Designed miniproteins, single chains, continued (4). Designs and how they scored, part 74

Each design is a single chain, and the fold is of that chain. pLDDT is the mean over its residues in the fold that is shown.

## One batch from the design tools (miniprotein)

Design m14716
Fold by ESMFold2-Fast:
Structure m14716 (fold): chain A 68 residues (1-68)
Amino acid sequence: SMEETRELYERVAERLRKLGHDRAAELVRRAGEAYLAGDYVEGNRLFQQAVAEDPRALEIYREVVAEQ
C-alpha cells in the first residue's frame, strides 16, 4: 500500500540520518516520495544513486524490510 511504502522509506531515511548518513537519507527520502507519486523510474534512479554513493543505504533498507 502507499502507507506501507511511505513508512518503509521514511524509516530507512530516518535511520540513515540518525547514523550520520545525511546524503543517503535525503536520496532515500526522495526515492520514497517518487514511488508514492507513481514515478518508479525516478524512484529507482534516486535509490540506486543512494546505494552507489553510500553502501549503508542498502544495508539499512534490508534491515528495515526484515523488521516488517
Scores: mean pLDDT 88

Design m14718
Fold by ESMFold2-Fast:
Structure m14718 (fold): chain A 66 residues (1-66)
Amino acid sequence: EVLALTHLGLGRYYLKKGEYDKAIEHFERALEIHPSPRVYRELAEAYRKKGDFEKAEQWEKKADEL
């Protein structure tokens, strides 16, 4: 859980910097450690900002399913 939160924080940091690929990488690491609706939504946001609306919608649906 602590490791997942660390990767979530790093992903959000890179999102703010506009480094979307690095943000996605860290969110994927958080997902591998502890899947949660929060991580799915962060992945959706990162893909949306990158312009990949199809993947963004896919992750958004996973967040809604829990």
Scores: mean pLDDT 81

Design m14719
Fold by ESMFold2-Fast:
Structure m14719 (fold): chain A 74 residues (1-74)
Amino acid sequence: MELTPEQKAILDEANDMFAAALTVADPAAARAAVDSAVTIAESELNANPTTSEEEKKAVLEEIRAKGEAVIAQA
């Protein structure tokens, strides 16, 4: 998947939030962090009218997949 620098920054921000959630080792905190990361990413992607629907879907699916892995580890 080819990502723009902006899309890469959104993924990196989500990764930082997931890393922080894992240090707490609390499933509720991990879920809250994942939900927040998805909401922030969706808002940022929706604010960019030049991002295609396919690119938006791909970025959000990657964040959700990583989020599920984080929740499974918590």
Scores: mean pLDDT 74

Design m14720
Fold by ESMFold2-Fast:
Structure m14720 (fold): chain A 67 residues (1-67)
Amino acid sequence: MEEEIKEEEKRFNEEKQAADSMKKWLDYVKKNGTAEQAKNAEAGYKDEVDSFNEEKKRLEELKKQYE
């Protein structure tokens, strides 16, 4: 259990960092870039958010087992 929580927390943190980085890039591109760059950044951000939400759900389910 402890190892499983640590692995999911690591994945959660990695996905969060990736999503945060992609969000900053998306915001920058929407303000300063081209429409094509914004579209590509938006697709990448969506993928990172979806991954982040899946990892968040897994971490929450693991924690619930010990409530």
Scores: mean pLDDT 77

Design m14721
Fold by ESMFold2-Fast:
Structure m14721 (fold): chain A 55 residues (1-55)
Amino acid sequence: TLEKLVTDAVLKLQSLSEELLLEVAKEMGLDEETIEAILAKDVDKAKELLLEKMK
């Protein structure tokens, strides 16, 4: 499901170093709020922001 894909993506992004996360986020066009949620390990907020962007 889309939700499972987003959850898996968030968990993978959280496992990256901050430097790699910033590079990936820049290429994906993620906003600062989404990046901060991932860096804070706030899975629920990061999922919500990513799902909103995919509408």
Scores: mean pLDDT 76

Design m14722
Fold by ESMFold2-Fast:
Structure m14722 (fold): chain A 92 residues (1-92)
Amino acid sequence: GALTRRVALMVARLIESHGGTVTVQVEGDSITINATGLSAEGREVLEMFAGALRAGGGTVTLTESGDSVTLQAEGVGPIGLTAAALDMIGRM
């Protein structure tokens, strides 16, 4: 939904603030975040988000390929995504 997309985009901007380029795709309860040219700090933020989404009950896969890192999450509703974003911000 629109809320899920807004939260995912907010997280993408947070990751981008540490360097690199991030793209977000939202399809129902599935979220794909693809990041390229990330700094070590940007990767750490993405890993924290993956952990938060898993803690919220989502199925999350984090894959590295060259200079790209892809986070794929499934079964995460708007409430779970919002909670994950807040948890991640609290860890920073």
Scores: mean pLDDT 73

Design m14723
Fold by ESMFold2-Fast:
Structure m14723 (fold): chain A 66 residues (1-66)
Amino acid sequence: MEKVTLLVLAPRPITEEDIEDIKKKFPNAKIELIDSHTAYITVEKKDAEDLKKYLESKGYFVSELK
């Protein structure tokens, strides 16, 4: 199935609890921390909109990569 990668910018440091919450809701998501406030999250295309809405609800800036 087609996958998409989201660039995520957080207004506060991304914690282990934040990562666990994302994985709990999206168990197939691959999370790569770039720094304390920046991550790439790769997910199935069908889940991308739900993940984006979830992250935006927590105050994250989300941009879809190619």
Scores: mean pLDDT 81

Design m14724
Fold by ESMFold2-Fast:
Structure m14724 (fold): chain A 109 residues (1-109)
Amino acid sequence: HMEEVLERMEKLLDEIEKLINKAVSLADTNPEEAIKYANEALDKVKELRRLAQEAGLPEEILRTLDSIEKDIKDFIEAIKNNDVNKLVASTLRIIGDLIELRRILEELK
């Protein structure tokens, strides 16, 4: 049960990281496509949060996922407003929170 949940969460995390990398790479040249990939990442973060909650994982994981969700929303807002400082700040927060989430999941093995 737990091994299957962790495997599913790691796959979702890998997908989120790929989508965020695509969104970041396109933010300047194709903002509409960047927003699309960011929204797809947001949907996967919500799926990951639901899976974590149903599995009864520690509150630390749920808080990290809530932070990632907020930061992705801030990233989308920054693209819409052409706010370079907010774009850089939200990107760094997303990357940091994704690294932290991966660390926490690895410790559960």
Scores: mean pLDDT 88

Design m14725
Fold by ESMFold2-Fast:
Structure m14725 (fold): chain A 83 residues (1-83)
Amino acid sequence: MGEEGLREELAEEGRRALEAAREAVERGEKLTPAQKTALMLMAGAAKAGGDLETALETYRALVELEPDDEVLRAQLARLEAEL
């Protein structure tokens, strides 16, 4: 069914967004606000779909990129408490 294919595509897209975030951190570059929003949405979708590992990795990357963002740190801590 098409929706199952879309779910797999969203998971793959989330992984690619996570890789891009890690590369940006390694290069000392900042993500755009749009990229941060996309990563947060992908992490939320992964969590809702039961892919807690992808959600956790995504939030960890966001916290590394924006260490002063207390909201991202709180979301990571909350997710880790669910694992």
Scores: mean pLDDT 71

Design m14726
Fold by ESMFold2-Fast:
Order: sequence, then C-alpha cells, then structure tokens
Structure m14726 (fold): chain A 110 residues (1-110)
Amino acid sequence: NAQAEARRHLERGKELLEQGKYDEAIEHFRKAIELGDDATRAEAHYLLGLAYIKQGKYEEALKSFKEAADIVLKYNPNNATAHLLLAYAYRKAGKKEEGQKWFDKAIEAA
C-alpha cells in the first residue's frame, strides 16, 4: 500500500519535473522518499537532486545526490555511475577537490 503510493508520487513528480514545475515535483519526490523502499527512495533522491539542479540549488542537489548514491553504494560499493554522480554534484556545488576525489574513485572502479 505505502510502496504503491510512493511509486505514484514518484511518477507524478517525474511528470511535473518534465513540465518545469520544480516545486511541485520536489513535494512529490519527498513523499516518495517517506513511503518507498530503498529502490524507490534512491530514484526519488536522484530526481530530487535533478530538480534542485534545475532551480540552481546546487548545495541541496548535492545532499539529494549523496542520499541516492549512499543507497546504491550500500549494495554495490564500486558502482562507477554513483561515483560519477557524486563527482558531478560536488563540482556543481563548487567543491572541486571533493568532486575530483569521487571522479578518481569512478575511474578506479572502471
């Protein structure tokens, strides 16, 4: 029941994100995070990060991408895509040194 509701919020948030309705999309992604399993929460945190990037809120985007990556890396510590996502997020937040460290980890994992 809660998981089905989480997936509906995720899908609605995705639609709103594509329409440029970022604040409404963010509200739905937060509901998906509250109600969903690890897979749904990882996707919702990732999409929340994308919504924050679209708004120019790079520090909030970094926090969201870190939450998404933490869930993925818990199950696959060498996931190069998660490491590249963190490198991108840190760079967008102006944290070039931290971004480089995550990029280096992604290259090592490849």
Scores: mean pLDDT 87

Design m14727
Fold by ESMFold2-Fast:
Structure m14727 (fold): chain A 76 residues (1-76)
Amino acid sequence: GSMKRQQLLRLIGEILRLIGEIIDLERELKKLKEELKKNPEDEELKEKIKELEEEIKRLEEERERLLEEMRELDEE
C-alpha cells in the first residue's frame, strides 16, 4: 500500500507550514530590528524582538524534529 507515501506527504505539509511561519516571523523580526536601530532605547521593541526570536527558535526545533521523522520514513 501507499501508507508510507501518505505519511510522507503529511510530514512534508507540516514542515512547509512551519517553514512559512518561520519566514513570516523572520520578516517581522528584521523589521523590528531595523526600527530598534532608529530607537535603541525602546524597551517594548527589545521585548518584542526577544519574544519573536524565542518563537522562531521553538518553530525551528519543531521543524528539525519533523525533518528527522521524514528522513526515518524515507529510509528503505
Scores: mean pLDDT 83

Design m14728
Fold by ESMFold2-Fast:
Structure m14728 (fold): chain A 89 residues (1-89)
Amino acid sequence: MDIDFTDPKQVEEAEKLTEKAKELYKEAKEAEKKGDLEKAAKLYEEALELAREAGDGLLEVHVTMNLAEVKEKLGELSPELKKLLESIK
């Protein structure tokens, strides 16, 4: 889905998905601060899916970077996540 950010209606739809992604992203950061890296990784993955649906490339990059860091700490950097990082770099 290609979101036209100059169209208020399409911006509203994207903003709803972005707000939900931001909520999950905040919850993931809280889990990470508590040392629950497995929970943080799951919440970051959910936030990433919603950011992709919203077409928010900046939020996608931020979530992907944090997810990769958590997965590296767990020793579980997945091929899927590694491929996403290569496409962003």
Scores: mean pLDDT 74

Design m14729
Fold by ESMFold2-Fast:
Structure m14729 (fold): chain A 80 residues (1-80)
Amino acid sequence: MSAEQEALLERARELLEEAREHLELYRRTGDERYLLEAEILLGMALIIRGVLKLLDPDDPRLAEIDEEIARLEAELAALR
């Protein structure tokens, strides 16, 4: 694994964590801005995940990222 791959993996995790925080803010406040921010953050994480898959499609840590993406997508769908 390169330093670049590790940095991208960390960035994807951070974006997913921030997206979840914005979803919790939306649940607390009902403010649609937080919902939009969560969607944007998830979109950015999806782009980074795509790059990571191209670099090493068999990295087992991608499964963890894919599971969190799936959970966030399901939660966003349930709120609309």
Scores: mean pLDDT 85

Design m14730
Fold by ESMFold2-Fast:
Structure m14730 (fold): chain A 65 residues (1-65)
Amino acid sequence: AVLELLKHAVENAEKMSPEELQEAVDWFASQPSYSKEELELLKELAKKVKDEEVKKKLEEIIKKA
């Protein structure tokens, strides 16, 4: 589920490679809709991610929601 994967990504953001984060974010971007809880987790993930491209993609997902 999207929620479970988002929780995992938020908890492990510092331990995940940029490639692993990008794959997760690409999967999140492919989802048709987001709950309020999922959007809050996306915002939290964007704060923790150091990679500028991954951050930018997270911001685009949040804007579209």
Scores: mean pLDDT 77

Design m14731
Fold by ESMFold2-Fast:
Structure m14731 (fold): chain A 75 residues (1-75)
Amino acid sequence: TATDAQIDEAIEKTREAAERGELDPELAELYIKALEALKAGDMEALREYARRLGELLGEDPEEVAAAFLALAEKL
């Protein structure tokens, strides 16, 4: 599906950025886990990883979680 292809592309680009040292490995790992949860339809795991991404980025964890859940609803 287009959704799965878009998620797979995002995961691949994230891995490539981490391998080049352009992205923190912990940030990359959490983002990949959030995308994997999104692909699996695991909304609870998606929310948890999105919140942790928000904390790591210095963003509001609830807003980051809400943004990921809104994206999941559109897919």
Scores: mean pLDDT 78

Design m14732
Fold by ESMFold2-Fast:
Structure m14732 (fold): chain A 64 residues (1-64)
Amino acid sequence: SVSQQVAREVGRILRVIGDILDGKGSLADLAAAYREVAEWLESQGDLESAKRWREKAEELEKEA
């Protein structure tokens, strides 16, 4: 369901943030998680939200 997928994506993002804070991850890992959110949103037909999340991922990649 949509709610279960949202919970899964939020959990993934929080895990990546935790890994970064623990010195086990990078901004590139967070950008990858944001791209997964964008791909899921596109699969649901929400192209506008998907483009916003892809833009957030691209900004993170530029900072890395």
Scores: mean pLDDT 82

Design m14733
Fold by ESMFold2-Fast:
Structure m14733 (fold): chain A 58 residues (1-58)
Amino acid sequence: IGKSRSELTPEEIAQLALDLYASNPEATSFMLTDSSEVKNTTYELQEDGTLHVTLGTK
């Protein structure tokens, strides 16, 4: 989405969570982090069901 976590409103975070859950039905939890090393949002589903979402802020 090209925004840092601190720039997201609670409404945008809720919408993001709904979209992520719809796209990744195997995910049981979400971890949202910012990274200045990447430009785009990246997704990594862990074996324990946690979806790691890294928001690119480069």
Scores: mean pLDDT 70

Design m14734
Fold by ESMFold2-Fast:
Parts: C-alpha cells; sequence; structure tokens
Structure m14734 (fold): chain A 67 residues (1-67)
C-alpha cells in the first residue's frame, strides 16, 4: 500500500511515531491497521512506544504529509 511504502521510507523511529499517530486518527486508523503487517517489526515496536503529544518535529511533519 502507498501508506506502508511512505512509512517504510522513513527512519524506523520516525516511521513508528507516524504509524502510532495514524492509529489515533479516526479516519485513517483502519488504513494504518491494514498497513501495519507490511511494515518491519522495528517500526511496529516504535509505534507501540508513541504518544501523540510526544511526536518529534520530523514525525509531526511526516504525519501532516500523510493526512
Amino acid sequence: SELAEKINSLPPEVGGQVLGALLYDEKLREEAIAAAPELPEEIRRAAGRTALPDLSEEAKKKYKEIL
């Protein structure tokens, strides 16, 4: 999927933060859930450690680009 490719192109920690943020998005949550199995475990682990208020500036920028 395009979403999985975009996230996988990011550094794993940034990609994980973006995936975590998308799982909190009401409209994109289902797409994020569908994309998650296509992503490396490292990115999925980083997503599990992510809280929206704690996103880095790079992750915030990438999240906005995906929205």
Scores: mean pLDDT 71

Design m14735
Fold by ESMFold2-Fast:
Parts: structure tokens; C-alpha cells; sequence
Structure m14735 (fold): chain A 60 residues (1-60)
């Protein structure tokens, strides 16, 4: 689904951004992933959350 694709893409992008210490970029990439796959508001929230969580894990 669009939601699943957005969350997966957001998590992957967030992990890469987090490895470089850029949490703000991770959040932004979560939004872009939601837009790219046409995820609704709930999918956007999930993609952003996944990107942020992955970034924090990679940066720690």
C-alpha cells in the first residue's frame, strides 16, 4: 500500500540522515516519502515517525 511504501522509504531515508546526525533532514525526508507514495495524513504521520525513530537509532 501507499502507506507501507511511504513508511519503508521514510525509515530508510531517516536512517541514512540520522547516521550523519541530521534529525531535521530525517523528518523532512519522512514527509517527502509520504508525498512520493501519496500516503494520506495517517500515512504521513507514520512515515515521519518511522524516519525520526530510525534517525535516532542510527545517530545513537
Amino acid sequence: SAREQAVKAGREAGRAAGAKGDLALAVQLGHYSAEEFGAGPEGREQAVRAAREAALEAGG
Scores: mean pLDDT 84

Design m14736
Fold by ESMFold2-Fast:
Structure m14736 (fold): chain A 77 residues (1-77)
Amino acid sequence: AEEYLRKGEELYKEGRLEEAIEYYRKAIELDPNYVKAIINLGKVLAEMGRNAEAKMAYRSLPEEYKEEGEKLIATIP
């Protein structure tokens, strides 16, 4: 899971947003509770104007992070 998160972060820094999303999704497939991967996925989706998908990503955060997810959703138009 961490390997895919790291690759996604590298791709994001390069501006390769669609590929970053692919690797964040791979990290989440291995660990559905991977908070960092979910947050990074939502952030990239929002930057691409995919606002509904970004909100859905943040809503998929584990129960213990629901308040953090709601704050992130509030930053999206």
Scores: mean pLDDT 81

Design m14737
Fold by ESMFold2-Fast:
Structure m14737 (fold): chain A 75 residues (1-75)
Amino acid sequence: EEEIKELEKKIKELEEEIEKLKKEIEELKKELDKGSVAEQIAKKLRIIGLELEIERLEKELEELKKKLEELKKKL
């Protein structure tokens, strides 16, 4: 059960991190048309970088959820 609790904690931490990154993207999208052309380009590049990071974290989250299901099935 300790391993299950550790996985659940890590899953929750990753879900919270993904939500924070999604909020950052949403704020950047609201401000996307503001400022200079260079600032607008920088914001677009930041959004792309954040979307790639979210994809990486979502893959990690999926792997951890699979491990959690396998551990729960062994009980």
Scores: mean pLDDT 83

Design m14738
Fold by ESMFold2-Fast:
Structure m14738 (fold): chain A 72 residues (1-72)
Amino acid sequence: MISKEEVEELARRIAEEMGLSEEQTEEVVRRALETAEELEKLDPSISKETQLLAVEGTAEITALVLKRKAAQ
């Protein structure tokens, strides 16, 4: 299973690379952690590779949504 530390580090890296504020970065981290937890609840046999892909996708989508919201 993926660790909470690995999820947080990955999410923070994606948010930083996308130029988000600290407040927005915390939202990306929160969403990524929620995604990892929900996947474990939905499928306890889920692979670490599948969890990493879902976490990365969630972080990227959340970051893009926050950028678009700030532009409105």
Scores: mean pLDDT 80

Design m14739
Fold by ESMFold2-Fast:
Structure m14739 (fold): chain A 64 residues (1-64)
Amino acid sequence: SIDEEAEKIVEEAKNLADISRLLTEYTIPKIKEFAKEGKLDEAIEYTRRLQKAVMEKLEEKKKS
């Protein structure tokens, strides 16, 4: 799920540059998968949701 992928990204990242790299590494395969099926809107929505989930988990980690 998106929440599970976001948790993995936040746990694996050592710094903000790692967040950007990991977001790219997680989104590219999914974008390719959706693109093969002609589901471009779903690819965009997935990317937006994953980015939001990662940012929310980073904020939660700062408060914990």
Scores: mean pLDDT 80

Design m14740
Fold by ESMFold2-Fast:
Structure m14740 (fold): chain A 66 residues (1-66)
Amino acid sequence: MKFQVTLKGTAEQQQALVDELQSMPFATVEKVTDTTYIITLKGPAAKEIGLVLSLLGEPYATVKVV
């Protein structure tokens, strides 16, 4: 499953969120711009997808399925 993510908030909040996403062994994170990322999930369970989506919720990010 693939998501386009636009980060919001302060530079420190954006960096903390990127660090969390990059620490996930089932996720591939591709930087497009300083605030826009493509996240690809290769997990065995829907719970991992739900966890990532909860991390990317407003007001911290805007998420679009691609």
Scores: mean pLDDT 70

Design m14741
Fold by ESMFold2-Fast:
Structure m14741 (fold): chain A 71 residues (1-71)
Amino acid sequence: MREEAERLLEEAKRLLEEAKKQNNKEAVELAEMAIRFAELALEFLEKGDEKGARVAIEYAREYIEEAKKLL
């Protein structure tokens, strides 16, 4: 779970850089949301909230997929 959240965070950061390079404001916003949820997942894991972490990971993944559709 932590490794997955860390991987999603790195992927979201890469998508953010690509979105900024393409000047795609909508993709930037989606990538920023993906980063936020990946960070939130790591925060939940640190607090022992595995259920919260799993939900946050799902949202991070959804925002990553939506950002990819725009890039």
Scores: mean pLDDT 87

Design m14742
Fold by ESMFold2-Fast:
Structure m14742 (fold): chain A 58 residues (1-58)
Amino acid sequence: MEEEKKREEIRKRLEEELKRALEEGLLTEEQVEKALKGEEGDEAVAKEGEEIEARLAA
């Protein structure tokens, strides 16, 4: 029960962050699709965060 709620919260949060980054041009549609499709875990979120941070630094 609580795990399902946590999963949904993480998914929504991830989706919001990915959409925001996509709107800002920090990520591509392919990267968003990859994250949503298979790598929804904490590690995937961390990796996408690093990609976004790297693009901001560039």
Scores: mean pLDDT 65

Design m14743
Fold by ESMFold2-Fast:
Structure m14743 (fold): chain A 90 residues (1-90)
Amino acid sequence: MKEEAIEFIKKVYEKVIEAIRNGMSLEELRQLRDEIIKEAIEKGFEPELIYKIQSFLDDVIFAHRKGLPVDEIIELAKKKYEELIKFIES
């Protein structure tokens, strides 16, 4: 189960970075967030992990909404991804 959660989060992270690099709109990022959260729920992840995934996605969306440069959004996403992996491993 931990390995499945880590693999899922890694795929989410890569998908988010690709979306940011491709200049995905705020609305498209919100749709992506909703799809990711739905998949996490369907996989049966615990509510605390789902909240942490949602927080990660919301932080990235907030940075995009504030008009931060792509490189700064990517750096933020990487830091939040590392925090999320540490949470799963603890």
Scores: mean pLDDT 84

Design m14744
Fold by ESMFold2-Fast:
Structure m14744 (fold): chain A 71 residues (1-71)
Amino acid sequence: SKEELIEKLTKALIEAGVPESHAKVIARAMVENGLLTPEDLERLDRAALAQLFGEEVTEKALEAAREVLSS
């Protein structure tokens, strides 16, 4: 379900270092905008995410999201 996917993405983003409030918003926005496959992550503005959370957290978050979407 969409809600199960949002929950999994939210947890993955939090574990990567994204603050809980932002992780929830990002995970919901991803699912609502149809970012449902690893390839869809290429549509995210990586530079904007790195500006908000830093390079290391952004890379870990994208990797964690890729793993969730590959399941």
Scores: mean pLDDT 84

Design m14745
Fold by ESMFold2-Fast:
Structure m14745 (fold): chain A 57 residues (1-57)
Amino acid sequence: SSSQQQARQLMTQGALLFHDGDYDGAIAHFEQALSLDPENSRARAALERVRELKERS
């Protein structure tokens, strides 16, 4: 579906922001991906991981 395709694009963009050290940008993109595809376990796992790393910094 178009929502699943948009979620994949947001996941890619979020991963790039995370690689650049932009944790807030990564979180926003992963949250949006999960809102478009609520059953996306990869988006959920990525969001949890980035939030944990931000809390530890």
Scores: mean pLDDT 85

Design m14746
Fold by ESMFold2-Fast:
Structure m14746 (fold): chain A 60 residues (1-60)
Amino acid sequence: GAEFDAAVEKVYELVKKILEKLGIPYDEEGLRASIEEAVKEEGPEKAVARAEALLAAVEG
């Protein structure tokens, strides 16, 4: 649904920023698939909150 799709996009944006900040290469298709599974397991709200917390920690 729209809420799930929005959460996947949000987490994808946040995780890309984290990986870019850390200099970690990634495969776009594989990253998206991993994020979809994470959002399914944790739920949209928790997945977004966790990704935001990780980005904040990486940014300092």
Scores: mean pLDDT 82

Design m14747
Fold by ESMFold2-Fast:
Structure m14747 (fold): chain A 84 residues (1-84)
Amino acid sequence: SAREAESVRAIIEDLRALLARVRSETLSREELERLLAAAEALLEALDELRAWARARGDAELLALVEEARRLVEELIATLRARLA
């Protein structure tokens, strides 16, 4: 639906901003761990939304969710690298 698509577009923009922030700023271990937990929770929520969009044949929402998932996976990988 249009509402869900708009929400996912907002999430995509927020994720891009957060990725840029994580890459440019020195964050504490505690901050990195909190962001990792939040990113993992968001990935789970996006997986549920992906299943919902797929079941309904909402191709626009599915494409947006896949882009958001890609950004969350990139964020998780970046955070894990910073914590290593």
Scores: mean pLDDT 89

Design m14748
Fold by ESMFold2-Fast:
Structure m14748 (fold): chain A 65 residues (1-65)
Amino acid sequence: MSKFEKYILKQAKEIAEEAKKRGLSVEDIINLVKEYVRNLAKYFGVEVSDEFIEKIIEEVKKLLE
């Protein structure tokens, strides 16, 4: 996993934890994380695979259990 991918995963987890504290549903948190990852990828001009996004979502789901 690249330095960029590790950074994205860390940020996604932090966003998910904060959204959970604010009482967002699991579905809303997942959508927020997907939006964040895609927006960061666009901002830095990098492509992220659907497999990478799915991996991030699985890690976020583990935090939301």
Scores: mean pLDDT 79

Design m14749
Fold by ESMFold2-Fast:
Structure m14749 (fold): chain A 56 residues (1-56)
Amino acid sequence: MEEEIKKLEEEANKLRVTDPDKAAEIYRKLSEIYKERGDEVNAKLAEIEADYLRPE
């Protein structure tokens, strides 16, 4: 699971510039994974990151 989280973070980081909507969706996925693990803090941080990346 740690390797999966790392891969998702790297993918989101790469997509930040080229596809911020897709990056935001990956961060939401990370937030769900963290919630499933009971990691409330990292789940919240991933959600904030996703919201920030959504273009306005």
Scores: mean pLDDT 77

Design m14750
Fold by ESMFold2-Fast:
Order: sequence, then structure tokens, then C-alpha cells
Structure m14750 (fold): chain A 75 residues (1-75)
Amino acid sequence: SLEESRKRIRDNIANPTPEQQALIEETRARLEKWYEEQVEKLKSLPEDERKAQIERLKAFTEGVLEGIELIVRAY
């Protein structure tokens, strides 16, 4: 039932398994490395545009990680 599924999702979010925790940590490490590589590519841009692109990149990367953490913990 939908109620049972919602309870399972809540329980998973509150009590992630070691496998879920490992996946989240690995994903964080991969995103941090990707972020650093993208920042390096932006070094050739004018300062104002570089700052704007870095802010967008940071927001995107944080959003992706939050989304993945939610999905991994929920399932």
C-alpha cells in the first residue's frame, strides 16, 4: 500500500544501511572531484563571469548531491 511504502521510505531515510551510506559517500567524492575539474576549466573566464559560473556550478552540485542522497535513502 501507499502508506506502507511511505513508512518504508521514512524508515530508510532515518536509518540508512551501510551500503546506502557508502553509496552516498562515494557519490559525494565523485561530485567533489567533478566540481574541482569544472572550476579548473573556468579559470580562463573573466572574473565576473567566472564567479557567476562557479556559483551556478556549486548550487547545481549541491542540488544533485541532495537529490541523490534522498533517492538512495528512500530506496
Scores: mean pLDDT 76

Design m14751
Fold by ESMFold2-Fast:
Structure m14751 (fold): chain A 75 residues (1-75)
Amino acid sequence: MTERQKEALGAAKAFQQHAKVAARINPDAAKLLEKAAGLLLEGAKNPQKFEEYFKRAEELHKEAVRLKAAAESAA
């Protein structure tokens, strides 16, 4: 297993944990984090497509962060 695959598995676990916490505050952001975690897990299983899955996971993570920021700003 490459170092990058280990990082992806670690990030997937972190995203799953954050999704559980976020589900109580922002369910839409939690769903995006769960999708991002799933993509990272699939990327770790398929090294040939790792970059594609990782890029998609990063895009979903950015959207989840944006949703959280918008919710916090809206009071």
Scores: mean pLDDT 76

Design m14752
Fold by ESMFold2-Fast:
Structure m14752 (fold): chain A 84 residues (1-84)
Amino acid sequence: MEEEAERLREEALRLHAEGRTEEAWRLLARAAALARGASPEVAERLAELVARAIAAERAGRLEEAARLAAEAEALAREAGLTGE
């Protein structure tokens, strides 16, 4: 799990260096969730919600972005990753 999170961080740094910043952020979110002890399924879902929230905000869909962020927070809380 932690080894997988580290590999994802390395991949994210490579993508960022290539100018693929949004893809890098998706991998960083997944790595962070895994490092906190999330299952692979939860980490993948959290990364997807974060990526979609960022995309919605950039498109001006602020209500959708807020809803997706709230879903991510609820999932993280259910998985025991919040409260710090």
Scores: mean pLDDT 75

Design m14753
Fold by ESMFold2-Fast:
Structure m14753 (fold): chain A 64 residues (1-64)
Amino acid sequence: SMEETRRLAREIVDRMLEAFLENYDELVKSLKEKGLLTPKGLEQLKADVESARRWLAERRAEEA
């Protein structure tokens, strides 16, 4: 059904976003450890990650 298809598609998107966020965190950690991130660059990247996490959490809360 369309309902089942929509639900499955959202679950796939959510899992893809989670995987992306996990890889993003590892990238930030690596760059930070090597001193390649400026303080302003780190703050911007941190804000982007937090925004993505919040969006995913809100999406899950609305659908569950």
Scores: mean pLDDT 72

